# Designs tried in a protein design run: designed miniproteins, single chains. Part 90

Each design is a single chain, and the fold is of that chain. pLDDT is the mean over its residues in the fold that is shown.

## One batch from the design tools (miniprotein)

Design m3136
Fold by ESMFold2-Fast:
Structure m3136 (fold): chain A 68 residues (1-68)
Amino acid sequence: SKGAKLSDEQLLRQVEAFLRYAAAQGASPEQMRAAADTLLADYRENQGVSDEVLARMRALADRLIAEA
């Protein structure tokens, strides 16, 4: 569904909140990566998020996983 559009900053905050929540629940780096891959695939395929924003989300996810 193409629902209400979130801003790029709001989308990035959602990715950060999701991964921080996963880390707080004791998710491993491998589990966080798999979860991030699934989330980004949904944004790409079903939400119509641009490749530029997806690249920014990927960079944020990689940083948070490395810091976890």
Scores: mean pLDDT 79

Design m3137
Fold by ESMFold2-Fast:
Structure m3137 (fold): chain A 70 residues (1-70)
Amino acid sequence: MSDVQIRAAEHELLELVEAGDLEGLRRAIENMRKQGMSDEQLRRILERALARAEELGREEIAAYLRKQLE
């Protein structure tokens, strides 16, 4: 994926975390994998999303993201 696409994907993921939309988050992550985002790129985005989820007290989303990082 291009840098612009990676940044757009990260922004979308953070908005879904802020909205508490677990279903949207799951679909966005699956789409990122299908669009050729590397495991390393995805891991970095997921780490940032996890930090945001923990900051906002989105415990269900944070638990999901921890499982994705394992």
Scores: mean pLDDT 82

Design m3138
Fold by ESMFold2-Fast:
Structure m3138 (fold): chain A 67 residues (1-67)
Amino acid sequence: MDAATQARVRELLLAAGVPETVARAVLHEASLIPDPEEAARVVARAGRQLGLPEETVEELRRLVLES
């Protein structure tokens, strides 16, 4: 995942009320996954576990896939 995508994912997580430490952990986990589809799945799963709206989860998934 490139730096621009990481920044956008972080901004969405923070805007949704996710603490910076948790946002950092999600980004770190996703950055270890070389397959964009697997990385997108992990980010979407984390967003759902954090109770984010499905609209926000889908936006996060798309950002990672389009990176």
Scores: mean pLDDT 83

Design m3139
Fold by ESMFold2-Fast:
Structure m3139 (fold): chain A 85 residues (1-85)
Amino acid sequence: SLREEYERLLERARELMDRIRDGDLSAVPEAVRLLDELLRLTLELNPDLPEEVRERLEKLVEYMKKALETRDFEAQSAAFREWLA
């Protein structure tokens, strides 16, 4: 069912976020992909969501994806600067 799929992806996303928090940035690409899938399932499970709520959720997901990607880039840039020093 879509609910069971959503719950499995949510659990996986939480696991990946814990890994990222612990410094495992290799989890970032999978976490970004799962955020898109969670958004898709959320919209499918809640087709009657007002357009304003849908737009807010889409913007939140994009913000979260950008934040995850920015953190990875920041960590890579910091490591690169340290390596050059």
Scores: mean pLDDT 70

Design m3140
Fold by ESMFold2-Fast:
Structure m3140 (fold): chain A 56 residues (1-56)
Amino acid sequence: GQADLEAGLEKAIEMLKAGKSEQEIVDALKAQGFSPRQARLAVLLAKGLLLAEELK
């Protein structure tokens, strides 16, 4: 559900800030029970949010 996607997004943001690759983040989210599609979406959203912060 939406709450699951929000949890995945939060973790993806933390891992991106820690310097983890997109593949490592997807694998970590899949290990927590996220689908590959949900994991990839969370990474894309996290990257978009971090880019939006940089462009302000």
Scores: mean pLDDT 79

Design m3141
Fold by ESMFold2-Fast:
Structure m3141 (fold): chain A 67 residues (1-67)
Amino acid sequence: SLEEKQFEAAVKALKKAGLSEEQAKKAAEHLLNGDFEGAKKEIMEGGLNEVTALVAVKEVKELIESV
């Protein structure tokens, strides 16, 4: 499905940004639900700073919109 492809793309991008698979999946769920603040918090819990998390949210949002 489109949702599965978007989820897989988001997880792959977040793992490339430095998140573990588990953290990337949690952040990707927030992104797909439109919860960008929740996604940012999950990325920061994964060890990235706030600026990097904001950039990652923006980049992954643009990526999933292209799927």
Scores: mean pLDDT 83

Design m3142
Fold by ESMFold2-Fast:
Structure m3142 (fold): chain A 87 residues (1-87)
Amino acid sequence: SMMEKIEAEAEELRKRALEAGISEEDAEKLAKDYKEIRLNHPEYYEEAKARLEAQLELAREVRERGMTDEETRALGRERQAALEAAR
């Protein structure tokens, strides 16, 4: 069913977030937000997917490179601006 597919996608996203170093609480929130968008706001799905991929990539880079809070914030702002410019 479509619901089972969305549940599986949300669980995969939660697992990817945890592997990227995101906390269990934040990973659960990302999975819930993803389900909400897929079920109730499908018109925002492509935009939300792009933001989620950017967040996961940022988290992985922070973990792999031992980035400072300042560097992490600067990179996050740059990537968010790029996503908004692509709208």
Scores: mean pLDDT 78

Design m3143
Fold by ESMFold2-Fast:
Structure m3143 (fold): chain A 85 residues (1-85)
Amino acid sequence: MPLSDEEVEEVVDLFEQAMRDEIRKLFPTASDEEITMRGGLVGGLMRSAIETANTFNDQELLERIRRAVEMLRRGEPISRVLRLL
């Protein structure tokens, strides 16, 4: 079942925030601009992947995305979660 527009925005925001949080922990000297840029890159990649999966009805990719969201919500690091996708 495809993700709704609201669910797409929630997933994008979740991945962007998780990336920003992980970069701050791993690279405490990183600038706010660098952190924001890297978060935005991950969010953009997730948006593109979800929109593509919705367009082509790619159920396998949609299930991987849902699993990745569950892992992030459980507090797993985004660097580990991105390897699932």
Scores: mean pLDDT 81

Design m3144
Fold by ESMFold2-Fast:
Structure m3144 (fold): chain A 74 residues (1-74)
Amino acid sequence: MRTPLSDEELAKLDELGLSPKAKEVILAIALDPTLTQEEVAEKFGVSRGTVSRQREILIDLAVEELAAAVKRVF
């Protein structure tokens, strides 16, 4: 079974108000980052652009967590 996301990551996905399809794509990328955009697109019946956008959202969440922590210290 795949490693589950942290509670903080799951809470952020809920806060984004994403469609069920978008959440499925983000979870697939987070749980198996070795999947190509094409494989994820085929599995969920979405475009490669949609997969790329969802992957950017996941990456931005990780980066924004660090950025927000730095901004709060200053």
Scores: mean pLDDT 65

Design m3145
Fold by ESMFold2-Fast:
Structure m3145 (fold): chain A 100 residues (1-100)
Amino acid sequence: SPLVDGVRKGLEKFLEEIEKAVAAGDLQRARLLVEEFVGMVHLTLAMANRTNTPKADIEEIMKLVQETAERMKSVLSPDLAALLDAQLKEIQDYANSVLA
């Protein structure tokens, strides 16, 4: 799926940028990147819903999002990891509504 492939590439770039920001000690950039990651995932799911994307593709997107988020949490501060977890719960609830 072109959508799934695009999401995979975008998630890889977010992970690389988060790791770079953390390595540089740029906690403000790391926070903004977490917020941008969340926003892009919400936009992707909204577009998937609007374009009647197959449920299997949405499930694969959510799997990729969860895997990327776990890798991001391994390098983030505890407060940013907690923020990401809270936002992922909201994203999962939205994805579940799209899959229903």
Scores: mean pLDDT 85

Design m3146
Fold by ESMFold2-Fast:
Structure m3146 (fold): chain A 113 residues (1-113)
Amino acid sequence: SEKEKKIKELEAILNDESASNKDKILALLDLAELYLKEKKYMEALNLIATAAGYEATDNFEELLEYAIEYLEKLSKSSDKEIASKAYYLLGLIYEYLGDYEKAKEYYEKAKEL
């Protein structure tokens, strides 16, 4: 499927030692988006937290804290593509948490970049 091909492509970029830091971050954000849209929240949060240097855990609250912290850091990037994608993922996470007002704020910030 197109989705399965895209996941493999993004995973290949993340495991490519020659890939730029920017390409790896963008691949991370795109892969996390795919997991969040499939409601694979634990997989998405573990992916983001691990990329931030945190140890893998099955504790949802810890993963949520680590993932939000890293995405907030990426949202402050001078790279508008990285910042926009990070804001969009924050929107998806807060929408899942039922914080629709905060989700809307992050979606609007993603569009403004």
Scores: mean pLDDT 87

Design m3147
Fold by ESMFold2-Fast:
Structure m3147 (fold): chain A 95 residues (1-95)
Amino acid sequence: SEEAKKLLEKALRYARNALAALESGFDPQTVIEYAEKALEYAEKARGLSKNPELVDKAIEAMKKAIEAARQGNFPDAIKYLKEAIELLEKALKEE
């Protein structure tokens, strides 16, 4: 659906912003704020998506990324953000 596409595009944009901020050495709070926005849009897209299972996996990866960032575990935060981005890209492509 067009609405699901727009929400997934917003989720993907914020997830990419979170990864870029983390890789650029921005403070963890900035990374968390972008990741939380990505999570918000992914959760809104879930019920409208043609593949809610992919969106659910992206949501799980995003939650793990936020937790890792809060703990100062930046290698795991990067890993989970990359996983979430890949899953969001797959969900968007299947819309």
Scores: mean pLDDT 88

Design m3148
Fold by ESMFold2-Fast:
Structure m3148 (fold): chain A 79 residues (1-79)
Amino acid sequence: MEQGAGRRLAEEFIAGKASLEELTRFYAERLREAAPDWPVEKLVQMVVREVAEVLREAGRYSEEARERARRIALEVLGA
């Protein structure tokens, strides 16, 4: 159930039904749960990597979008 929610949000983002904020927050929260002992910067790097793949798949990748994802991940992960 939980693992399928990330795919659902990615599909909703591609369809214009979910925001970059929603997608990035979900990945950040799940990664923190899976790896609570990882440093914040490592978690942020991994979240941004995952979100960038979704952006590229959607044909919506830009440096601005990547930077927005980084800022959202930092906010969620408590940096």
Scores: mean pLDDT 78

Design m3149
Fold by ESMFold2-Fast:
Structure m3149 (fold): chain A 60 residues (1-60)
Amino acid sequence: QTLRKVVLPDGTVVDGTAPIRLPDGRWLSAVTDDNGNVLVVTGEMSGDTLIATEVRPAVG
């Protein structure tokens, strides 16, 4: 899949998976942090960049 830029809530810019649109109108992408943890991010699109408003781990 094509990677897209994701801006995390703290302002960090990372590469994420191609965003998918959720039924509520938000966009979702998956990113991997420097420790190998997969994070699920949701937010709004600004052009081709996802501006994340929420971040959570992929595991509970």
Scores: mean pLDDT 77

Design m3150
Fold by ESMFold2-Fast:
Structure m3150 (fold): chain A 88 residues (1-88)
Amino acid sequence: SSERATKHIREGTRAALADPRASATQATAIALLGIGGGTEARFTGRYKRGAEVVRAAAELARESGSDEAAEHLERAAEELEKGGSLAE
């Protein structure tokens, strides 16, 4: 659901911003991509595109060593993908 996706984006964003292994720029980029992907899905109905953007945020989180943030963002992308499949 979009509500579950929003929860996971929020938790992933919080984890990235709190992670000292990520620079402020990396954490901000991860947060913006996560929020942007969720916004795309919720306001334009483009759930698959939104999920792709959130997965990109998860990859950046893993590259910065923020594995907890990446796990939350991966769950968010899965919830958005479920929404896209049901809308097709």
Scores: mean pLDDT 81

Design m3151
Fold by ESMFold2-Fast:
Structure m3151 (fold): chain A 81 residues (1-81)
Amino acid sequence: SSMQKIIDAKKKELEAETKKLLEKSTVFAGMELKKGYDKAIDILDNSSDDPKDVAAAIAEADKAFKEGVEKAKRIEDMFNS
């Protein structure tokens, strides 16, 4: 469906960003980043085909991913302090 294409595009975006960030991450920071990514993908996988539900799922996935990125940054800051 057209909604599935939007979800698939968001998954590809998050995968690319995760790979880019992992190249610069320590093992521990990378673990938190992966947890955020996994949670974001799970949210997208559990979305319905309703456009409003897809929009909400994308917003929640972005939030989950951002939380993982911020946790990863805190870990990096601890090791570089």
Scores: mean pLDDT 86

Design m3152
Fold by ESMFold2-Fast:
Structure m3152 (fold): chain A 83 residues (1-83)
Amino acid sequence: TPGSRLKLAILDYLESKGRVLKSELIERMSRLSGASKSTVSKQINELVKRGAITEETDENGNVYLSLDESKYPQAKEELSKKS
């Protein structure tokens, strides 16, 4: 699966669900895309690096992901744009 297409699917999922457990997102996106969990994790890390997704760890060690509303629209547009 092309990385940009998978990143778009991740952003769309988070847009629909809001704040999601990172482990759940990886499992769901792996099932929906057919990509490996390691490939999904890599795409998530790239979206965090771009600032489109924020990571938050709670006091119990659970990692949550959510969209950065200020940076998410630009990142989505860049990934959707055909050169």
Scores: mean pLDDT 80

Design m3153
Fold by ESMFold2-Fast:
Structure m3153 (fold): chain A 91 residues (1-91)
Amino acid sequence: DEAKKLEQQAAQYLAQAKATLEQGVKKGVISPAVAELLRKAIEALEKGDFRKASIYATAAAILAIGEGDEEGLEAAMLVIKATDYKEESLK
């Protein structure tokens, strides 16, 4: 089932994003501003608000690039992938 595979892949990317965010915040390598945008993106995705998830994750990615925050950028890209795969699983 293609839809189940996409949903499973989305769940894996989301789990990786959460782990990257948690570890990066603990190490102090992700700024509070990037972390806040990532938390909002993850919450929106979990609620099925794909538009808000994409907006917050994209904002987090742009801010992370501006700050040289590699871990924040990786977490943001993982949320974007999770959002895309979850949305595709519903088509």
Scores: mean pLDDT 87

Design m3154
Fold by ESMFold2-Fast:
Structure m3154 (fold): chain A 59 residues (1-59)
Amino acid sequence: MKQQLLDQADQLGRQAVDLGEQAGRALEAGDTERAQQLIDQAKELSTQMNDLLSQAKKL
């Protein structure tokens, strides 16, 4: 079970990085609104990742 939480956290972390890269490309294209949406999504995934890591430490 602990390993499953770590695997889920890793997946969310990778997805957050991908969203950050997409936000960077949107900013380069001048699409500030899209970039902000992607940044907000990345922050949400990072929060979920940290919650899963905290749960794994307690197991």
Scores: mean pLDDT 83

Design m3155
Fold by ESMFold2-Fast:
Structure m3155 (fold): chain A 55 residues (1-55)
Amino acid sequence: SEAAREAYVRARELALSLGYPPLVAGMYGEMAKRLVEEGKSIDEALEEVKRLMLG
């Protein structure tokens, strides 16, 4: 879906901005995408993935 793609892109860009390598950033993107596909909003998915990135 469009929302899942947006979540992927936004999570990946956030991870890259925090210094994660491209492969790891892509993994966080895929995680955010799956959360949206499982019924979470983009904001909820990004909040969850951001918590994982920041510890």
Scores: mean pLDDT 87

Design m3156
Fold by ESMFold2-Fast:
Structure m3156 (fold): chain A 65 residues (1-65)
Amino acid sequence: MEKKKEELAKELIEMGKLLGAEEVRVEGDKVYAWFREGTPMTVLQGAVFVSLAKLFGAEAEVFIR
């Protein structure tokens, strides 16, 4: 399970970056992503990211800077 958590964390980091996140941080089973204000689609894609993270068994929080 720990091995799978590391792989999951890496996938979520890559997905966050693909969605335009400035920073992604993994803290245990939680993932935090920061997006830049002023990108029209960023907030919507952030909401999708949170939903996808839950499907993988992780909790994600999205912040707008």
Scores: mean pLDDT 68

Design m3157
Fold by ESMFold2-Fast:
Structure m3157 (fold): chain A 86 residues (1-86)
Amino acid sequence: SDLDKALELLDQAIKAAKSGDGKKAAILSGQAGQYAFKGTKDLQKGKQISDTLQQAAKAALSGDYDKAVDLLNKAKKLVEEEKKKQ
């Protein structure tokens, strides 16, 4: 599913951010956001996930890897909650 693909990409983004690969974390975060938005039936929740992942990408690109990881984990929890409803 689109949400399963988003979760896979989020796990990869978290790993990239933890290893200091900000560019890879940002790219994977953006891809995860696209799949999360497509798979989320609640438009407001989909926007919240997308906004959180845009903030994560910005943090990763600025070298704030701790903030990027925190935001990616927040987005992951939101996607997992949405998957449980479907």
Scores: mean pLDDT 87

Design m3158
Fold by ESMFold2-Fast:
Order: structure tokens, then sequence, then C-alpha cells
Structure m3158 (fold): chain A 98 residues (1-98)
């Protein structure tokens, strides 16, 4: 499949913004970025599963879903690494707050 660089970039940006919104506890921004990502991907169940995994510190599930989205939309490996690192940092910060 040919990589749609514009769509891949927008999906990656929305994923970064979503992870940041969850880290900050901004439920309004989580809903906004989730809806934008659902509209762009056409996969509301996948997006909802990702939000659930990120909110509940299920790192393995979050990484699996991020990789699935990355594969489907041709997200660059370096952007995937950055998203995985952001999810890992979120998981670590939540454990330190417990």
Amino acid sequence: MVDDAIRAGEVAKLLRNLIKAIENGDDKEVEEYSKRLEKLTGEPDLVRRLVDALRNNDLDRALEIIREIADKYGIHPLAVENLEDMAKDLFKKKKEAE
C-alpha cells in the first residue's frame, strides 16, 4: 500500500495530543481528540479501546493498539517510537502517583 503521508501525520498528531490530554486529566480534550481520531480513522471501537487502555494503565494493550493504527495508516517508525515512549511515560507517572 502507498503511504498517505498527510493522513499518517494527522493520525500521529492526534494520538500525541490524546496521550497528552489523558496525562493532564483533561476529559474535554480527550473527548475532542478521540472524536477527531474516530472520524479520521473510521474506527470508533479501536479508538475507545485505546483511550480505555491509556486511562487504566494497560501499557501492553495501549502499545498493541498504537502499533495497529501505525501499521494501518503508515505512520513512520520514529513517530511510533515517540508515541510508545509517551505511553510508557504516562504509565510510569501514574504508578509514581499511587
Scores: mean pLDDT 78

Design m3159
Fold by ESMFold2-Fast:
Structure m3159 (fold): chain A 80 residues (1-80)
Amino acid sequence: SDLPILDLDAKARGEALRALAEELGLDEQTAKAVAHLILQVEDALRAGDPATAEAHLARLRDVLGSDERFARARAILLAP
């Protein structure tokens, strides 16, 4: 399922955030911020809005430091 983390129930969201934090070495607050930004990138791409997607990707690069870490985070949240 490609459902964004914000569409999950509280338990599933907690499990996804824990997996994200553990796999990428992030604290809980940073994991939540990353999940929200990934949701915003995916929504912008589905809407055909590359400018908005690019803005959110710039923020993700600041937080994660690499495109490989972004790909791992996306796989955990959207395409396991």
Scores: mean pLDDT 72

Design m3160
Fold by ESMFold2-Fast:
Structure m3160 (fold): chain A 62 residues (1-62)
Amino acid sequence: AMLEQARKDYENYLKDLLAKLPELTPEQQEKVRNTSLDEALEIVEKYTSYGKNIVKRIEFFR
């Protein structure tokens, strides 16, 4: 319970920070806030240059 709450708070905090990136459209910002952290990172990586520095999973950022 305590670990689950801490993880959710951390994920929500990260998603809020990611959604504040200026290169995202309002629709993409809403998706980032409402999806999993994993999918939020995918969106950020595709649509922002900063995302490429934190996500190594997608090869096309090369």
Scores: mean pLDDT 68

Design m3161
Fold by ESMFold2-Fast:
Structure m3161 (fold): chain A 75 residues (1-75)
Amino acid sequence: KDVEEIRLALEVKYLENVIKQAIKNGDIETVERAIEQLKRVAKKADELGYTNIAKHAKEVIERAQKELEDLKKKL
């Protein structure tokens, strides 16, 4: 229970950091792949009842999608 919850929470934090670095580097492909991974994490967290982790992952996805759209407009 606690180990699975911690692992999913750490995966969200890891992917959030990957997205931040990719945005700084203009790496659109890495941002898109990280969003796909976060969607998978959010779905798994929802299935396991870790609602706070699922909510956090969904918030990161939403921010990343908005930042990706802004990045595409600048390039």
Scores: mean pLDDT 84

Design m3162
Fold by ESMFold2-Fast:
Structure m3162 (fold): chain A 78 residues (1-78)
Amino acid sequence: GVEEALALLKKLGISSTDKFPIINKANGEKMSAEQWIRATLNLLLFMGFSRETAVGAAIELGKKAMGEKGIELAKKVA
């Protein structure tokens, strides 16, 4: 469920508000908030979470990182 998806993201360091936006370590560039939320959604789908769970987790993560703007952005990229 959403709780397991969020726990996985936390373990991977993705759910840390202190690291948003995440720096792309391959090229040193900062990911845009939209790119970061989309990458997180795609990661959860790749890991076998349902689209409903992945979207729910992306919304919760966006809310923690950016408040209401994060919720709107997560809905836009879903």
Scores: mean pLDDT 69

Design m3163
Fold by ESMFold2-Fast:
Structure m3163 (fold): chain A 105 residues (1-105)
Amino acid sequence: SLREAFERTLEKAKEAGVLSDEEVAYIREVFPESHLRALDTLPFPELFSPLYAAFYYAGTSDKPEAWKRAAKALETFLKNNPSLDPRLRAVLEKLAEFYKKEAEK
């Protein structure tokens, strides 16, 4: 599910030292469990946004191809959303860089 993939990608980023506890808490407030559960009632929720696709690919696999897809999807989202809240943008940019580095392993 998207909810499980989202939580798993946050765990991976925290374990890698990419996101602080405060940044993890913040992004969970931006994407609350109720919102992700609502999306999971829809067919293929990962297809509704490059952002959700990025979380799904990064959360469901540790293979280089999945990290590469996650990085591209998140970069596409950031490019298409220039007016994004600066705090959210900063967290997502850290995640995009993390995904790119994991793809190179």
Scores: mean pLDDT 82

Design m3164
Fold by ESMFold2-Fast:
Structure m3164 (fold): chain A 81 residues (1-81)
Amino acid sequence: SDTEEIQALLARAASRMSPEQLEALDREVQAKVEATDMLNLEEAKAVIEFTAELLRKAGMPEEDVERLRELMLRRLEENFA
């Protein structure tokens, strides 16, 4: 499923991070989510883009980042349909 592929991509990214990098990333994503109206499609999309950029900076391969973005955006749009 798309959810299983998202989880696998995120687990792969996390396995390449130090504990400090993972904690910092989790804090930044959580702060962005808390500041976001997740019922607003455009704001929810901005959270996906923000998360993708953090993962890219953390060294996630570009192909994995683009696949994660595709899957997360598709799942988000299905929830709003």
Scores: mean pLDDT 83

Design m3165
Fold by ESMFold2-Fast:
Structure m3165 (fold): chain A 99 residues (1-99)
Amino acid sequence: VDEVAEELRKEVEKLLLEAGYDPKTARSTAAAIADAVKGVLLGHVENASETLKNVLEILKKKDPQLAKKVADLVIGYVERHATPEQAEAVRKAAEEALK
């Protein structure tokens, strides 16, 4: 779980830095997303999915294309490492955030 969360954190941070975000914002946003995904994988599905939705909604308001790229990364990670039910919860949270 920690290994998956750390890989996701690095990939999200890289996307944010490439999009021109400052290092502090990129790091904090990537950490929040990775922690939310880790929470889902640990079985805290409802609370962690709501946190993920909120972070993605904030990102979408500033940069909808970047928010979609981050959501796609997160969905890909949970499809590889989570149960089908956990992956579905994350997918729904991402879809609702990106509306």
Scores: mean pLDDT 82

Design m3166
Fold by ESMFold2-Fast:
Structure m3166 (fold): chain A 86 residues (1-86)
Amino acid sequence: MKKGDKVRVKLTDGTVLEGVLQEDVEKVGDKFKIAVTETISGPYKAGDVIEGVVTEKLDEKTWRVEMTITKTDGSTEKKRGILELL
């Protein structure tokens, strides 16, 4: 996945977010950053930031991730989920 790619994040709690990848991500152990542009489901919004690490590469478009979501109010939440290239 490359910087500027549109991605979807699906959290284990059923939250679904879309955003733009801020950095290139190539392999397991790579750090990533996403600017949230849209909330499909869940309590997050455009302007929230996701930062995390790739824990497993399932295929070229689907990766298992651990992340911290920083909300526009400065609060943070730690989550696990799937990162998908759109």
Scores: mean pLDDT 82

Design m3167
Fold by ESMFold2-Fast:
Structure m3167 (fold): chain A 100 residues (1-100)
Amino acid sequence: SLEEARKALGEMTKALENGDFEKAVEYAKRAIELADESDPEAVGLKITALLLMAGIYEKKGDFDKAIELYQEALELARKHGDEAAIAMVEKQLEYLKKKR
């Protein structure tokens, strides 16, 4: 399923390039579903999919959903020791809570 998760993430980026946010969210959810947390590469893909999906909701002005997704990505990043993702997400959450 890691290869299928990678394909779903690729389709998500294509949908984002085309401005198709609904399709991008669909593919992001598929990538998350296919990502096995026992695989470090799949964990990275899941964090990436969550972050990109959070960015979509932020662009839509749905700050509550964006914050929810950033918090989910932060929890996963903390669980797996992804310090770069932790720092990035914490900064983005501070920004969004101020904007809201």
Scores: mean pLDDT 84

Design m3168
Fold by ESMFold2-Fast:
Structure m3168 (fold): chain A 60 residues (1-60)
Amino acid sequence: MTPREKLAAVEEKFKSSDLSPSEREHVEGLIQGARTALAQGREDLATALVDEAERFLQEL
């Protein structure tokens, strides 16, 4: 899965997740960071941020 495809999957899971305001802010920050990293060609950083968001959502 490309970082872009993985980001789309994480965004979909985020939309369906019942999160507290602080949890929502944290995941939104990671998603926004990943989008910015992809726009800048920083795929390694984008992958790390997407993986962090996915792990956080899986452990809730």
Scores: mean pLDDT 82

Design m3169
Fold by ESMFold2-Fast:
Structure m3169 (fold): chain A 66 residues (1-66)
Amino acid sequence: GVEVLASEVRVEPGETVAQLLERLSKETGVSVSELRRIARELGLAPLDAPATLGDAMLLRMAIRSL
């Protein structure tokens, strides 16, 4: 259930938003270009900024809503 999603919602040490998008693309099958569009629409931190757990959670929720 929710526990499985929570275990997948993570950020690697030193990971940027751009690197998070690349990793999520590999994990979910959604293209990096589509994830970049979603991140922009959600108002997430700049691509070169450090990724947060909140960024990962918002992206996962958005992907599930597709």
Scores: mean pLDDT 75

Design m3170
Fold by ESMFold2-Fast:
Parts: C-alpha cells; structure tokens; sequence
Structure m3170 (fold): chain A 80 residues (1-80)
C-alpha cells in the first residue's frame, strides 16, 4: 500500500512534466485551454485519491493541478 502510493505519486510527477512539455508545442490559446482542463481533472483525482487513502498521490495530484492552473493563467495573459 505505502509503496503503491509512492509509485503513483512518481507517475503523477512524470506525467505532469510530459504534459508541460506538450503544452510548449501548442499555440498559447490552445495550450491554456488544455492546461485548464487537465488542472480541473487532476484536482478531482486528488480528492478521489484522498478518499481512497493515498495521501502522497493526492498531494502530488494537487501540486500538479496548481502548477497547470498557474501555467494556464500565464498562457491566457500572454495570448491577450
């Protein structure tokens, strides 16, 4: 259980880095829209992970959600 929680948290970190790299390949307006959508999805997954007793994974998902939300806001301002 504890090892699974750590492994899932590490996967979340890897996927977040990959998502941010992918966003850099898109036009700012499309990147902002995708980042905002992914951020909302990660926030929902974080709440689910907490309910399932995966606190390390929940924290990683919340941090990823916040990072993508900030990136979306930055891209939306740049696209003005």
Amino acid sequence: MEELDKERAEQVKKETKKTIEYLKTLPDKKAAKLAKKVSKHLDELSRLAEKQGLPVTAKALREASEELKKEAERLEEKAK
Scores: mean pLDDT 83

Design m3171
Fold by ESMFold2-Fast:
Structure m3171 (fold): chain A 81 residues (1-81)
Amino acid sequence: MSDLEIAMEILKQFSEEQLRSFLRMAGDYLASRGNPLAPEVYAATSLSKEEALAKFEEVLSRLSPEDQAIFASFLKHEYES
């Protein structure tokens, strides 16, 4: 599976609260890096779980492969630990 597919499969298992918390952290990370996609990630925190997942998948697909790998790795460590 791609890093994007791995990240999305883990995020689908999150509760709405866990997903919102993750999206806020992801937004903060992207904002700290000066990434213009950070506001779109923050906006996803106001959506339903299904809409938030779809929006984040779109954002993730627009990130560099390195940033996709970072998010996939973070989710694996947090979810599997």
Scores: mean pLDDT 82

